# Designed miniproteins, single chains: the designs that were tried, part 56

Each design is a single chain, and the fold is of that chain. pLDDT is the mean over its residues in the fold that is shown.

## One batch from the design tools (miniprotein)

Design m1940
Fold by ESMFold2-Fast:
Structure m1940 (fold): chain A 67 residues (1-67)
Amino acid sequence: MEVEITFNLTDAEFDDLLARIRERGIDVTVVSRTDGSVTLRVRESDLPTVISIYTAVKLRAIGEELE
C-alpha cells in the first residue's frame, strides 16, 4: 500500500531529498508542493527509509547555513 507523508522542506532540501531517494532506488510521487512544504506518496514498506533520508537532509540543513 502507498501512504502520504508531508515534510517541511526548502526547495534546496527537497531537491536533495529527491536525489537521495532516487539513489536508493525508491519510487516516490509528489502529491503537492508549496514553498516550505511537500507531500509525497511512497510505498508503506519504503516509508522508514524515506523518513531516515528526510532526517539526514534536515540535520544537514540545521547544521549548515544554506544561502
Scores: mean pLDDT 76

Design m1941
Fold by ESMFold2-Fast:
Formats: structure tokens, C-alpha cells, sequence
Structure m1941 (fold): chain A 75 residues (1-75)
């Protein structure tokens, strides 16, 4: 699998998990969490374009998902 394919997989998994977090969150938090998911995906694309490693992208995606879960809990 190419690094480009791995980056796409990371973004797709991030979006899937982010959408799931939003769906399981209180209604008033859903739009914010969906927006956070899109911003996180954009950051991963930007990092990949700047030459970040696949490992760095996975760690960053993981941190975004952890932050979104915490936001859902506090909402």
C-alpha cells in the first residue's frame, strides 16, 4: 500500500470515528463535533502534504479523537 493510500485510510477512519462520536453525543454537541472532525481531517491532509510520516499522522488522528471524546463528555 502506498503512503498516499495509508493517508487516505487514516482520514477515512478519523471521519468514521468522529461521526460515531458525534452520533453518540448529546444533540447540542453534534454540529460542533462534526465540525471538529472536518478540521482534524484537514490538519491531517496538511501534515501529509508537508511530509509528515504515516506514524505521525496516526498519532495526531488518535489525539484528535481523544479530544473529541472529552468534548462530548463535557457537553
Amino acid sequence: MSDEEKVKEIIEELKKEGEKIAEEAPEHARDLLLQATELAAQEIRTMAAKGASVEELRERAKKHLEAMRKLAEKS
Scores: mean pLDDT 81

Design m1942
Fold by ESMFold2-Fast:
Structure m1942 (fold): chain A 88 residues (1-88)
Amino acid sequence: AKAAAEEIREILEEAKEAALKLAEELAKEHGLSPEEVRKKIEEHIAGLTEKLEEEALKASEEERKKLIEKLKKEKKELEEEAKKVEEA
């Protein structure tokens, strides 16, 4: 149970790194403050992490597996977007 919450935390922490890189590049491109965009992303991910950890602790084993798979897919999509921006 707690192990699933820890795995969710790790996935979201790695996703945060990708999101921050993407946001910083997009902020520079669009003339936005990178610091403001970074703060919003960090706050959003922190809130999402707390919510998903709580859901994982209450969920069945099958529901936890599905949640983790979904998060891994979303992380991969985010990392691919960040990579495209870095290569552009």
Scores: mean pLDDT 74

Design m1943
Fold by ESMFold2-Fast:
Structure m1943 (fold): chain A 68 residues (1-68)
Amino acid sequence: SDSLKKKIKELDKKLKELQKEGDDLLAQIGASTDPEEQTRLMQKLVDVSEEMTALVKERDKLEAELKS
């Protein structure tokens, strides 16, 4: 259905944005010389990873519905 395809596209867009945010955070961690800043950035990276995991699960459910 077009509705499911649209929802999957919206999730794909969000996943791309989160992937870019994660890549930017990794670059900042690598460039940082402050262990406290690295710890804060690592916590943000964990939050991004958890959100991506939740969106991937939602995308997988919608893909399964689309195939049915």
Scores: mean pLDDT 87

Design m1944
Fold by ESMFold2-Fast:
Structure m1944 (fold): chain A 65 residues (1-65)
Amino acid sequence: SALSITDESQRASTASALMLAGVAALLDGDLEEAKEYFQQAAAVLLSQDPNSPVAQKLLEKVKEL
């Protein structure tokens, strides 16, 4: 569906929260939880922009974990 600039901002905020959760999981040594959070963040970003560079980097990081 077509989304407004307001909706885009809200999705960015959600992705940021998921990325912070992923980083927290990494600091706690929980690689599986970190993978899940980064995958969820990437999914949110890809739903807004299928070619999101940030989403691509998150998926790349997940492959490294």
Scores: mean pLDDT 77

Design m1945
Fold by ESMFold2-Fast:
Structure m1945 (fold): chain A 71 residues (1-71)
Amino acid sequence: AAQRDARLQALVRLAKAGIDGNPEEAKEWAKRALELGASVDELRAVADTVRYHGNEKAAEAIEEAIEEWKK
């Protein structure tokens, strides 16, 4: 449905921003994915992939979005 499609698109945008090494965009898409019902585990999987590709700051930005969401 529309919410599921929007969530998937947000996760795809998040992964692209992270792999491209854009921490600000990665953080915003991580927040958007969480708002759309993405799980913390899904975001952690993206952060792990981003870190594996050498984009440490983008991975940290995703993790920061998760911690801010828990407040």
Scores: mean pLDDT 83

Design m1946
Fold by ESMFold2-Fast:
Structure m1946 (fold): chain A 73 residues (1-73)
Amino acid sequence: SMKEEIKKRAEEIIKRAKEVLKKEKDPIKAAVALAIAGEAYYIRKIVERMSEEQLKRALETLKEDEERLKEIE
């Protein structure tokens, strides 16, 4: 289901962002990783309460977060 995909993607994003934060010395890259982790965390928290349209937007947002995270990994 879309909810399960969003949960799985959000959990992986949070995990990857935490790894970046642990090792990153650049404060700007660290700030970006923190912002991405926070967005994924919130989406994961509210995913069960989302409408179908909100789920589609959440999935788009997480895909954008995945690409942004790749740039700083």
Scores: mean pLDDT 86

Design m1947
Fold by ESMFold2-Fast:
Structure m1947 (fold): chain A 56 residues (1-56)
Amino acid sequence: SVFFRISEEEAKKLKEQGITEVTLYVPDSLVDKTDELIKILEKQGIKVKKVVIVGE
């Protein structure tokens, strides 16, 4: 399965590279943390345009 790990530092780097929108891939075991991940991205100015839950 594909999962997305992000910290505030990684989010800043994405924005520095000109990335302003992302699709977030979240394992079903971490679905409860999806809101926290979205908030980290939005705090750095990156919009989450789609969330995909990965069933592994």
Scores: mean pLDDT 71

Design m1948
Fold by ESMFold2-Fast:
Structure m1948 (fold): chain A 65 residues (1-65)
Amino acid sequence: DEALIEEVRERLEEAEREAVRLYLETGDPQAAQDHFRARVEEIVEWLQSQGLSREEAEALVRELL
């Protein structure tokens, strides 16, 4: 589903921008990594709510990274 793929891409790009901003503001790479990881988990859970299995959701996120 192209619409679903586009939504995941947008959410990943937003998560990356937030993590980069956090790193630039704090100088803490661990805080930035933890934030990005939490956002990725939210995307995986959202994809499961859209009807994907956890395996499918994780595979899609990995492909788009």
Scores: mean pLDDT 85

Design m1949
Fold by ESMFold2-Fast:
Structure m1949 (fold): chain A 87 residues (1-87)
Amino acid sequence: SLEEVIALARETLEKLYAAKSHEEAFEILEEFLRKLEEIDPEFAKRVREAVERLKARVEANPEMSVEEFALQFETELAVIISELQAE
């Protein structure tokens, strides 16, 4: 359900903002995607695309902080959730 997705997203964001490295943040997102695929595979696909884009941005911009990465993920996730709620 969308409620389960939102609850999992909230938990994941709390972990991301507490992460101490990009490697830790990537591990948190990989776990999130695995859990999300069990709940909603179609939603997981959209989130996976956002995660892959953000990982590419970190590789292209190594000065990006973990907090900035978390903020960008939160922003993209909010857009995806908003689009699904509008349907």
Scores: mean pLDDT 83

Design m1950
Fold by ESMFold2-Fast:
Order: C-alpha cells, then sequence, then structure tokens
Structure m1950 (fold): chain A 84 residues (1-84)
C-alpha cells in the first residue's frame, strides 16, 4: 500500500497535477492522501474495487468513498490527456 501511494504521488507530480489534487481534495472534503490512494486504486483495480477498499479497509463512509472514486476518475482522465 505505501508503494502504491508513493508511486501514485510521483505520477501526479510528474504530470503537474499536484495543485489539481489539492483543489479536488479540498472541494470534496477529503485528505490529499485519500485522493492519491484512490487515484492509485482506481488506476490499478478500477472504481468498484477502489470503493470497496476505501469503505472496508479505511473506514470511509459510502458517500466519501464515492467522492474519492469520482475525484480519482477525474484525475485519471486528466493524466491520460497530459500523456496524449
Amino acid sequence: MEKLIEESRRVLKDLGLEDEVKRLAKEAGLSESTVVLAFGLVSEYGSGIAAQYLVNELGLSPKDASKAVLVATELKYKALEKQS
């Protein structure tokens, strides 16, 4: 898990998305670390598994897990646009 967070944070930094992570986390009422973890989980395993992990392992409410997955999905698409 630490490796996934570190790798996800590096990818987001390399793509110039650090400020976007901060903005989206603030707007969603989530921690930056939760958003970075959600980005890694969505990117590796998809939205369904990411949502289950955030609820079951991290104890997020279903609403907050849904917000985290939504934010992570937006970041994933922004990352793809910057790589194109």
Scores: mean pLDDT 83

Design m1951
Fold by ESMFold2-Fast:
Structure m1951 (fold): chain A 79 residues (1-79)
Amino acid sequence: SKEFEILKKALKTLYFSTDPEEIRKVAEEFASLLPADVSDKTIEVIARSLETFLVNLGVDPERARAFAEALREAIRAKR
């Protein structure tokens, strides 16, 4: 599915890339899967939950944080 392809690309990027531009691009693609009308509280819950999930999967904490921050911005931008 399109969702699964985006998730695979995001995980690959977060495991292997330190490029902020690549992290931002996969965060924007991930944000495209989410509703545009979510509240700020919901954005924070989603971003923090994904950051924790990624760290538990072995993603570098700094990269997971960068992804979560880019995700917050991308979700807000589509509202």
Scores: mean pLDDT 82

Design m1952
Fold by ESMFold2-Fast:
Structure m1952 (fold): chain A 74 residues (1-74)
Amino acid sequence: KVHRLTVAEFEAAYRITTELQRELEEALKNKASREELLKLVDEAAERLRAQGIPEEVVEALRASFVARVDELLA
């Protein structure tokens, strides 16, 4: 099932993902472990769910950030 985001859902997703990017960059500067970085991603995913963002969108964003974490740690 494909869901189209409302403006409010899009704004919430943008805010949460922008905050996550900042948190990941700061953690990486401090030599955080993969586990610590994935915890930040999982916490952001829960915030997205709390804002009513569809699970398909949450999982797509989570998968994208997990891949980015693995790439940045390589």
Scores: mean pLDDT 80

Design m1953
Fold by ESMFold2-Fast:
Structure m1953 (fold): chain A 69 residues (1-69)
Amino acid sequence: RVAQLLADLRAELAQVAALEKELADLEANRDKTSDAKIASTYAALGITRAGAEVTAELIRALGGEAPAL
């Protein structure tokens, strides 16, 4: 079970990294980006980070090691 959760966490962290890059690109091009697009990307990042944190806590609760978020 822990191995599956670690795989899920890796996928979630990859998604967080992709959203962080997208947000940075949007922030760098604010004059060509809508506030709504920036806000929706922030929301998606927050939700994805929360999911990764829950997965990490489950791994630790089961006695496994999870990377710091």
Scores: mean pLDDT 77

Design m1954
Fold by ESMFold2-Fast:
Structure m1954 (fold): chain A 63 residues (1-63)
Amino acid sequence: MLEENQSKENVRKLVEEFRAKATPENFHSLVAALGVEIATLEDEEVREHGKELLKELMEEFNA
């Protein structure tokens, strides 16, 4: 429970930081935090689907 709350708060903080300063570094930090949040999901299929979507978004952004 505590780790779930911390992960969600971390994502919110990184969203705010990315909004304040839109850099590739802040974007990668946000994506990494989203990946951690997705990894905590109980449903393996949902978790793997989320990871793949984040990977595709990172590839598109870095293309």
Scores: mean pLDDT 69

Design m1955
Fold by ESMFold2-Fast:
Structure m1955 (fold): chain A 100 residues (1-100)
Amino acid sequence: SPLELARLMAVAAVLMGAIEYTMKQLEKAIEENDFEKVQQYIKELEGEIEQLKEVIEELRKMKPSMSPEDQAVVDRLIDRAERLIKEAKELIEKAKEILS
């Protein structure tokens, strides 16, 4: 349980970093009117969002068995992850409008 929590937290952190990086690449591709890269980064970002959602659901399932301290840490991570997913989805919708 503690080792699996540490693994899931690490995977979530890596995925959040990947999402932030891909969002920056997508924004740059939009600014450069590189429609091929815009399509590529939309697909990449959608895949990263799906992976992060799976990790968040695993963390939620583990919460009832955690200490109150670990629950608070996980809640903060889930909150940050959900805000990032929302921002990423808003960027994807903006990018899709540019492709239309």
Scores: mean pLDDT 91

Design m1956
Fold by ESMFold2-Fast:
Structure m1956 (fold): chain A 69 residues (1-69)
Amino acid sequence: SDYDYELRVNQAIGLLLEEGEGISPRQLAERLGISQRTASVLLRKAKEILRERYEKYGSDEEGVRRVLA
């Protein structure tokens, strides 16, 4: 469902902010119990959302920059 997708995207955002640039699709897949293909899609979407939030609201600037690099 759309709700499940949004929940998974938010989980990916949290993990990106926690683990930084070092999180791979494989690691995300293991953490969330999903396929690597799905994890790759979620990571791409999470980075897109983080870029939008950074541009609009700001946040921990260094953490966001590390994820988006």
Scores: mean pLDDT 72

Design m1957
Fold by ESMFold2-Fast:
Structure m1957 (fold): chain A 58 residues (1-58)
Amino acid sequence: SEETDKKILKLWQETGEKIRKLVEEGRAAGLSDEEIQKKVDELFKEGFLKMIDILNES
């Protein structure tokens, strides 16, 4: 549905912004690329789980 599509788009826009901030803050804090990637992967997993919940509600 159009409402489901809007929720998914908003979710990934918000997830992308979180990833962008995390990468910038992580690099500024001196985290390794491996630690940053691990945190990015966690945000992607969170996003996918939230997307599944949205799809199950539609």
Scores: mean pLDDT 86

Design m1958
Fold by ESMFold2-Fast:
Structure m1958 (fold): chain A 77 residues (1-77)
Amino acid sequence: MNNAKAQELIAKAQELLAQGKEAFKQGDLDKAIDLYSKAAQLAYEAARVGDEKQAKEARKLLTEAGNNLGDAYEAKQ
């Protein structure tokens, strides 16, 4: 059950991360920040409930979302 939930969270985090990257490319920094923040939150939750393999995958997504969020904030300021 928890592994299935972690996989759903990982999939949604990947989707939001991809949408955030597209928003960033289009110059919609507010939308990119919102999407990256949501992706990071779901990745964090997935890392907590997933098995070791899922947690490792989720931590990579969390790191990527965090780096992209930082880039979006830097571009906005």
Scores: mean pLDDT 86

Design m1959
Fold by ESMFold2-Fast:
Structure m1959 (fold): chain A 85 residues (1-85)
Amino acid sequence: YRERYAALAAEAEAALDDEERLLALVGELIRLLAEYLEETYGKEAAVAALERAVEALEAAAEANPADRALAEALAAEVRREAERL
């Protein structure tokens, strides 16, 4: 698991200039994180952690308007993975 996560994170960093590719890779990273949290802590704890991440991203969007669109897009992706668990 750690190896798969590290590889995707590195690929996402390499794709920072390509919004479409970056969003696709970040989606895969969020999915792997959701699967890891569910396997390690159980579904209820995983959903709670992902919901707190959404709250943090929404708060970051309010606090830093320059990153609002990106933070909102990330929050939406995390919320989708929480709903799938």
Scores: mean pLDDT 72

Design m1960
Fold by ESMFold2-Fast:
Structure m1960 (fold): chain A 92 residues (1-92)
Amino acid sequence: SRVEEAKKRLEKFVKLRKIDLKSAKDPVAEAERLGLLNLILRLMLEYQLSREETVDIISEVLGISRETARRLVNAAIERAKEEFGVDLLAGV
C-alpha cells in the first residue's frame, strides 16, 4: 500500500533523526528545523497522499494529536506555496 510505504519512510526518518514533538513548545518550528516539513511535502507528492491520509500517518508515527498533525501538514503545504510561488495564480 502507498500509505504503508509512506508511513515506513516517515518512521525511519523519525527514528534516525530522533524526532520527538510531544514536548515541543512550537511543534511546527521544531519540525521545520529538523527537515520534517520538507519530508511531509515529499511524501504527499511522491505517494499522492490526501491531507487526511497524511494527518493520520503523522499522528500515528509521532504519537501527537490529529490537531498538531494537521498544523504540520498545513505548514508543509504553505512551504510548497512559498517554493512554487503564490503568484502562479495571480496571472490566471
Scores: mean pLDDT 80

Design m1961
Fold by ESMFold2-Fast:
Structure m1961 (fold): chain A 82 residues (1-82)
Amino acid sequence: MEEEAQKVVEKLREAIEEALRTGESEVDVSAGDAARVTFRATVDGKTLTIRGAPADPAVAEALGRTLREHGIEEMTLVSQEP
């Protein structure tokens, strides 16, 4: 996995853990050289909403694994508004 993808996964993992503890978390992360991505994680009934997720398949694969590790049953991915 590329370094940038790994950093995104790590920040998302932190946001998931924070959201599970407090109900909401927001994390800013640089997803590659040209892009900054903000992840907002909100937990309601084990549903995680992520805004601004990158389209990197390595991130998507690692994210799925992270969600399973944390017992998240559903995930809603919301792109940033155009």
Scores: mean pLDDT 58

Design m1962
Fold by ESMFold2-Fast:
Structure m1962 (fold): chain A 74 residues (1-74)
Amino acid sequence: MAEEEKKKDEAMKKIAKILRENPLEEGLKKALEYSKEVPLSEGIKKTIEEALKGDEIAIALLLMLAGIEEAIEK
C-alpha cells in the first residue's frame, strides 16, 4: 500500500508538471500518452480521456489534483 501510494504520487507529480509546462490541450494529450506508459488507476485514465473530449468537470478534477500535488511539493 505505501509503496503503491509512492508510485502514484510520482505519477501524479509528473502529470502535474506536464499540465503546468504545456498549454492545456497539449498538456492533456501528453498526460494521456504518459498514462499509457505508467499504470495509473482506471479512474484517472478515464478522467484524462473525458477531459480531452471537453468534459469541464474532468478538466477541473485533473487541474485540481495537479494543483494539490504542486502545493504539496512546494
Scores: mean pLDDT 70

Design m1963
Fold by ESMFold2-Fast:
Structure m1963 (fold): chain A 81 residues (1-81)
Amino acid sequence: ASPENLEAAAELLLRRAEELETAEEPKPELAEVLREAARLIREGKVLEAEGLLIEYAKTASPEEVELLDELAREVGELLQK
């Protein structure tokens, strides 16, 4: 992945984190996890970011797992460009 692709993936995660914090029913814990994943991706630590999301998913609600699966697909598509 190029630095531009890493930045695009990080920006996607940061945008979703902000949406989760400003929602009618905020999900601040998931938002913080997405921000940390974005930070790791910006540093080129893609595997560490993936590991963080996988670990969170083990204790997340079914709706949060579905959201994480969608985000993992979108991030993966950006990083493969």
Scores: mean pLDDT 81

Design m1964
Fold by ESMFold2-Fast:
Structure m1964 (fold): chain A 72 residues (1-72)
Amino acid sequence: SMMKKLAEELVREVEEEAKRAIELGKKQGYDVGMQKVAEVTKLGSRQAEKVPEARPEVLRIAMDAASEVAKA
C-alpha cells in the first residue's frame, strides 16, 4: 500500500528529528532540547493528520524523546 510506505517514511523522518532533539538537549541543555522536542511533536502531529496510520508511532517517538531529554 502506498499509504503504508508514506507512514513508514514519516516515522523514519520523525525518528531522525527526535534523535537530533535528544542530542541537542545533551549538548545545549534541557530547555533547548525540550524546545526542539516540542517542534518535532508539532511537525509530526501535522503530518500525521494526512497519514493517520503513523500517528500512534509518531506520538510514541515524541514521548520517548521527551523522556530522554528529561533524563539528561
Scores: mean pLDDT 80

Design m1965
Fold by ESMFold2-Fast:
Structure m1965 (fold): chain A 85 residues (1-85)
Amino acid sequence: SAELQEQIAALSPLTAKLLEAYHNKDEDAMVEVLKEIFEVHLEKAKEKGEISEEELREKLKEELDKLAEEKGWTKVAEAFKEWLE
């Protein structure tokens, strides 16, 4: 969809930064990039009126739990969830 393409385009530079941090095993850098990704998503969600900040935070916490289980990103997920509060 056009909406998805716009979101992917906005996240492309951040995705590259996240992959670089992951490759370097830099958990602090991964958390910082995830914060930037969240802010981009929040801005787009507010612009479209599709989701509230609270709903976005809750959905993101669910995705972080999944990533912790599937990818072993437990420390990154925990640190980011604490920042979301």
Scores: mean pLDDT 70

Design m1966
Fold by ESMFold2-Fast:
Structure m1966 (fold): chain A 60 residues (1-60)
Amino acid sequence: SPVLSDEEIDELAKYLGVSKSTVRRAVEMIRQGKSQATIKRELGLSTKQISAIEEKLKLV
C-alpha cells in the first residue's frame, strides 16, 4: 500500500498548518475508508485539508 514518507508528511503539515501527527492520523483514517465527516470530527480538519491529503495519496 502507498505510504507517505516523513518528508512528505512534514510538507503536508506545513502546507495545511497542522501537526505531523494530525497528517499521519488523517492518512490512516483515509486508508481505513473513514468518511470526510468522521475525519473532520476526530481531527478538526477542513474539507479542503482532507482533500489535499487524499489527492497526495492518489499521486503515489
Scores: mean pLDDT 81

Design m1967
Fold by ESMFold2-Fast:
Structure m1967 (fold): chain A 97 residues (1-97)
Amino acid sequence: MDLLIDGLEGGARIYEKRGDNEGASRFYTLLGGLYFNQRKFDEAAEYFRRAIDLHQTGDSLSNLSTVYKQQGKIDLSRQYADQSASLGNTRGAALAL
């Protein structure tokens, strides 16, 4: 398997073991983005879901929405986009500006 992928997944596991779910989530988000750029949308969706499970952010929800849209899963894409944009997101609104 790819050394970069192995390194990022190793980093995520280390942060999870130390209880740093925010740090671990960032590594899984990077993995999701890397698979998305390779058009491996199933793997991208899995890594973005892991990121959300550890630390839900507007960015991770938006990324998962984009993956589902690319897979033609329009209802799921809209659901995650709405969650990203609509609630728990005063900080995400500031980042969007």
Scores: mean pLDDT 77

Design m1968
Fold by ESMFold2-Fast:
Structure m1968 (fold): chain A 85 residues (1-85)
Amino acid sequence: LDELIEELAKLGNVSVEEVLRSIDSFDSNGDGVITKEELREGLLAAGWNPSDEEIERMLNVLDKDKDGVVTRKELVEAMLEHALS
């Protein structure tokens, strides 16, 4: 997992590892579920400045089940898929 995060950071010039660590610290339930607010704060903490529209687009891609939540695994998988595309 750590190796994949390092590869994503190299490809995107952004620390995906820092994003995931920040989101992990905001996961109050410890269930690995990421809310829209947690995603926004995690991205900001890692030095990204996403717009609300960019966050909505990311959620639409990640939330394939349309249940209003995203798991850490879905976030990592979507970022990996984008990096390998």
Scores: mean pLDDT 60

Design m1969
Fold by ESMFold2-Fast:
Structure m1969 (fold): chain A 94 residues (1-94)
Amino acid sequence: MRERIQELAAEVGRVAAELALERGLVTEEQLEEAAEKRAHLAMEAGFDEEAARAVAAGDYALEAIAEAKDYETAEELRERTREALEEIKRLEAE
């Protein structure tokens, strides 16, 4: 159960980070800095370092997307996140 929540949170974070990078809203260096500075919060909640870093980078990417007010990027984020969550649910049902 905890591992599943961790995987879901990390996947959402990865989707947000990848999309923000694709759209030029963030740099790889900014994502790494966010992961370094914010990962401790998810690790304190019991996430492993890899998942915690993904969550931290994703949080920063979501802030960048919101600040840009890029409606197209926001819609793409919602769609990719929905697809990722549906795939995880499908695998869980098996």
Scores: mean pLDDT 78

Design m1970
Fold by ESMFold2-Fast:
Structure m1970 (fold): chain A 68 residues (1-68)
Amino acid sequence: MEEEKEAEERTERIIEAMREIAESGGPQAARWAGLEAARGFEKENPELAPKVRERLEEEVRRLEQEWA
């Protein structure tokens, strides 16, 4: 459905932005940007927020380990 599709697309876009930010600013900058973007999406789509947050938490952890 559109809402579920939008959540997945939004999550992928946030992850892509986080990876790009990590390349220039490191994992700390990427983590901050990811959390900020997720907060915006959560405010707009509270019912979809838990699914997006779970996916982003996994990506944040991976980036932190990769750039540690």
Scores: mean pLDDT 72

Design m1971
Fold by ESMFold2-Fast:
Structure m1971 (fold): chain A 88 residues (1-88)
Amino acid sequence: SMEKIKEEIKKNLEFLEEEIRRLERLKYYDKAKELRKIIEEAKKSDLESSLKLLKEGLKIAYEVFSYISPLRAKEAKKRIKEIEELLK
């Protein structure tokens, strides 16, 4: 449903905003800026485009956090799969 898609967008925006703050604290400024650009573009996009952009952001988070926090990387991977199911 449209409501479920909006909820998933909101949850993933909040997740990625938290991951950006974590990266900024760790001084991974370039990756934090890359994710912030994706989040801001997602906020301006339609629902389907927003989900696709958030999936891209989650892939970046997965790669970066694989070196920093395997638990955070695993969460990003789970969220990618959930978005892929919504896009089917």
Scores: mean pLDDT 89

Design m1972
Fold by ESMFold2-Fast:
Structure m1972 (fold): chain A 69 residues (1-69)
Amino acid sequence: SEEERQALLENIKKTAERFRQEGYKEEADRILELAKTDEGLYDAITELQRVINRERKRRLLEKKKAEAA
C-alpha cells in the first residue's frame, strides 16, 4: 500500500541520518540516492542492511578490545 511505502521511505531516511551522524556518511548518501527511485528501493534496503551488519561487527570488535585492555 502507499502507506506502507511511505513508512518504508521514512524509516530509510531516519536510519540513513543516524548512519551519517555515526560516521557512515558515504553509505548514508548512497542509501538516500538509491531510495529516490522505486527501482532503487530494494538496493537501498540492501545497502542499509550491509551498514547495520558492518556496525554490529565493529561494536563486537570494540567490546573485545575493551575486555583485552
Scores: mean pLDDT 80

Design m1973
Fold by ESMFold2-Fast:
Structure m1973 (fold): chain A 140 residues (1-140)
Amino acid sequence: SKVEEMKEKIRKKAIEILREFLDRVRQATSAEEVAEIGKEAMKKLIEFTAEILKENPDLTPEERKEIVRELFRQMGFIIEAGRLLAEMENRQDMVEAFKKLEEALLTVYKVALQLIDEGKSVEEIREAALKTLDEEMEKL
């Protein structure tokens, strides 16, 4: 199905982002740097998913939600991988930064699903997701 093809594109993009993300996390010297690295990784995947959705305007709200669930599953995987790396290296400040990133991700996810239910455009959902991410990350 078209939905499965889009989910596969998101998974492939997430793997590309994961490698760069983990290399940057290994070199990070502060919780603040880790927070910025995590935020950049999430923004890249949000933007990529928004472009996929824009190229497929005939998707139903339920199909859009399925694609967005895959996006958030992949972002969660990336953030958890970073947290596990920080734990293995005994970097507790960075572990706490990843936990806050995970909390921010859950808030963004809730907002995105609500806006799909309200019939908002892909652009409105993208802008709201990025704004919510920025606002939640200010709490780090």
Scores: mean pLDDT 88

Design m1974
Fold by ESMFold2-Fast:
Structure m1974 (fold): chain A 98 residues (1-98)
Amino acid sequence: SIEEIQRKIAKEFAENLEKLDKEKVIAEMDEAIAAETDEVRRLLIRAVKAIIEKDYEAAARILSELMNLPQGELKKLSTEELAYLLLKAQYEEAKKRA
């Protein structure tokens, strides 16, 4: 199922965060954010950046806007769970544009 695939990707993402050159990745993401003209895609990139920075307050705020979910509930979630919701939000946005 799509959910099983998304959960597997989210788990792999969370496990690989410890292996990232975070300074380099964040710099590349800042360039991507500056170049992005679509406001929803820009929010999705900002959410990924917040998760990498472990800024869970910013991640929860952005995901709350994207998914119309309470920010307080999102603040309780693990990195894997936040990554899963981000993938789900990206998939739902892609479906709306198809």
Scores: mean pLDDT 83

Design m1975
Fold by ESMFold2-Fast:
Structure m1975 (fold): chain A 70 residues (1-70)
Amino acid sequence: MKKEKIKKRVEEIAKYFGLDDKSVEEILKIAMKYEDLPVGVAINIALMEYRGMKEMAEKALKGIEELKKK
C-alpha cells in the first residue's frame, strides 16, 4: 500500500515538473530507500532533493522552449 502511494505521488510530481518515466523510476529508487519511514517523510525527502535538480532542469528547458518556437 505505502509503495503504491509513493509511486502515485512521485508520478504526480514528475508530471507537474515535466519529468520523463525514467526520471520517475530514478526518484522512486531514492524514495523506496526510505520506505521504512512514513510515506509523507519519504516524499518530503524526495521533494527536497528534486528541488535542487529542478533548478538545473529549468535552465535546459528554456533552451528547448526556444527551439519549439520554430
Scores: mean pLDDT 66

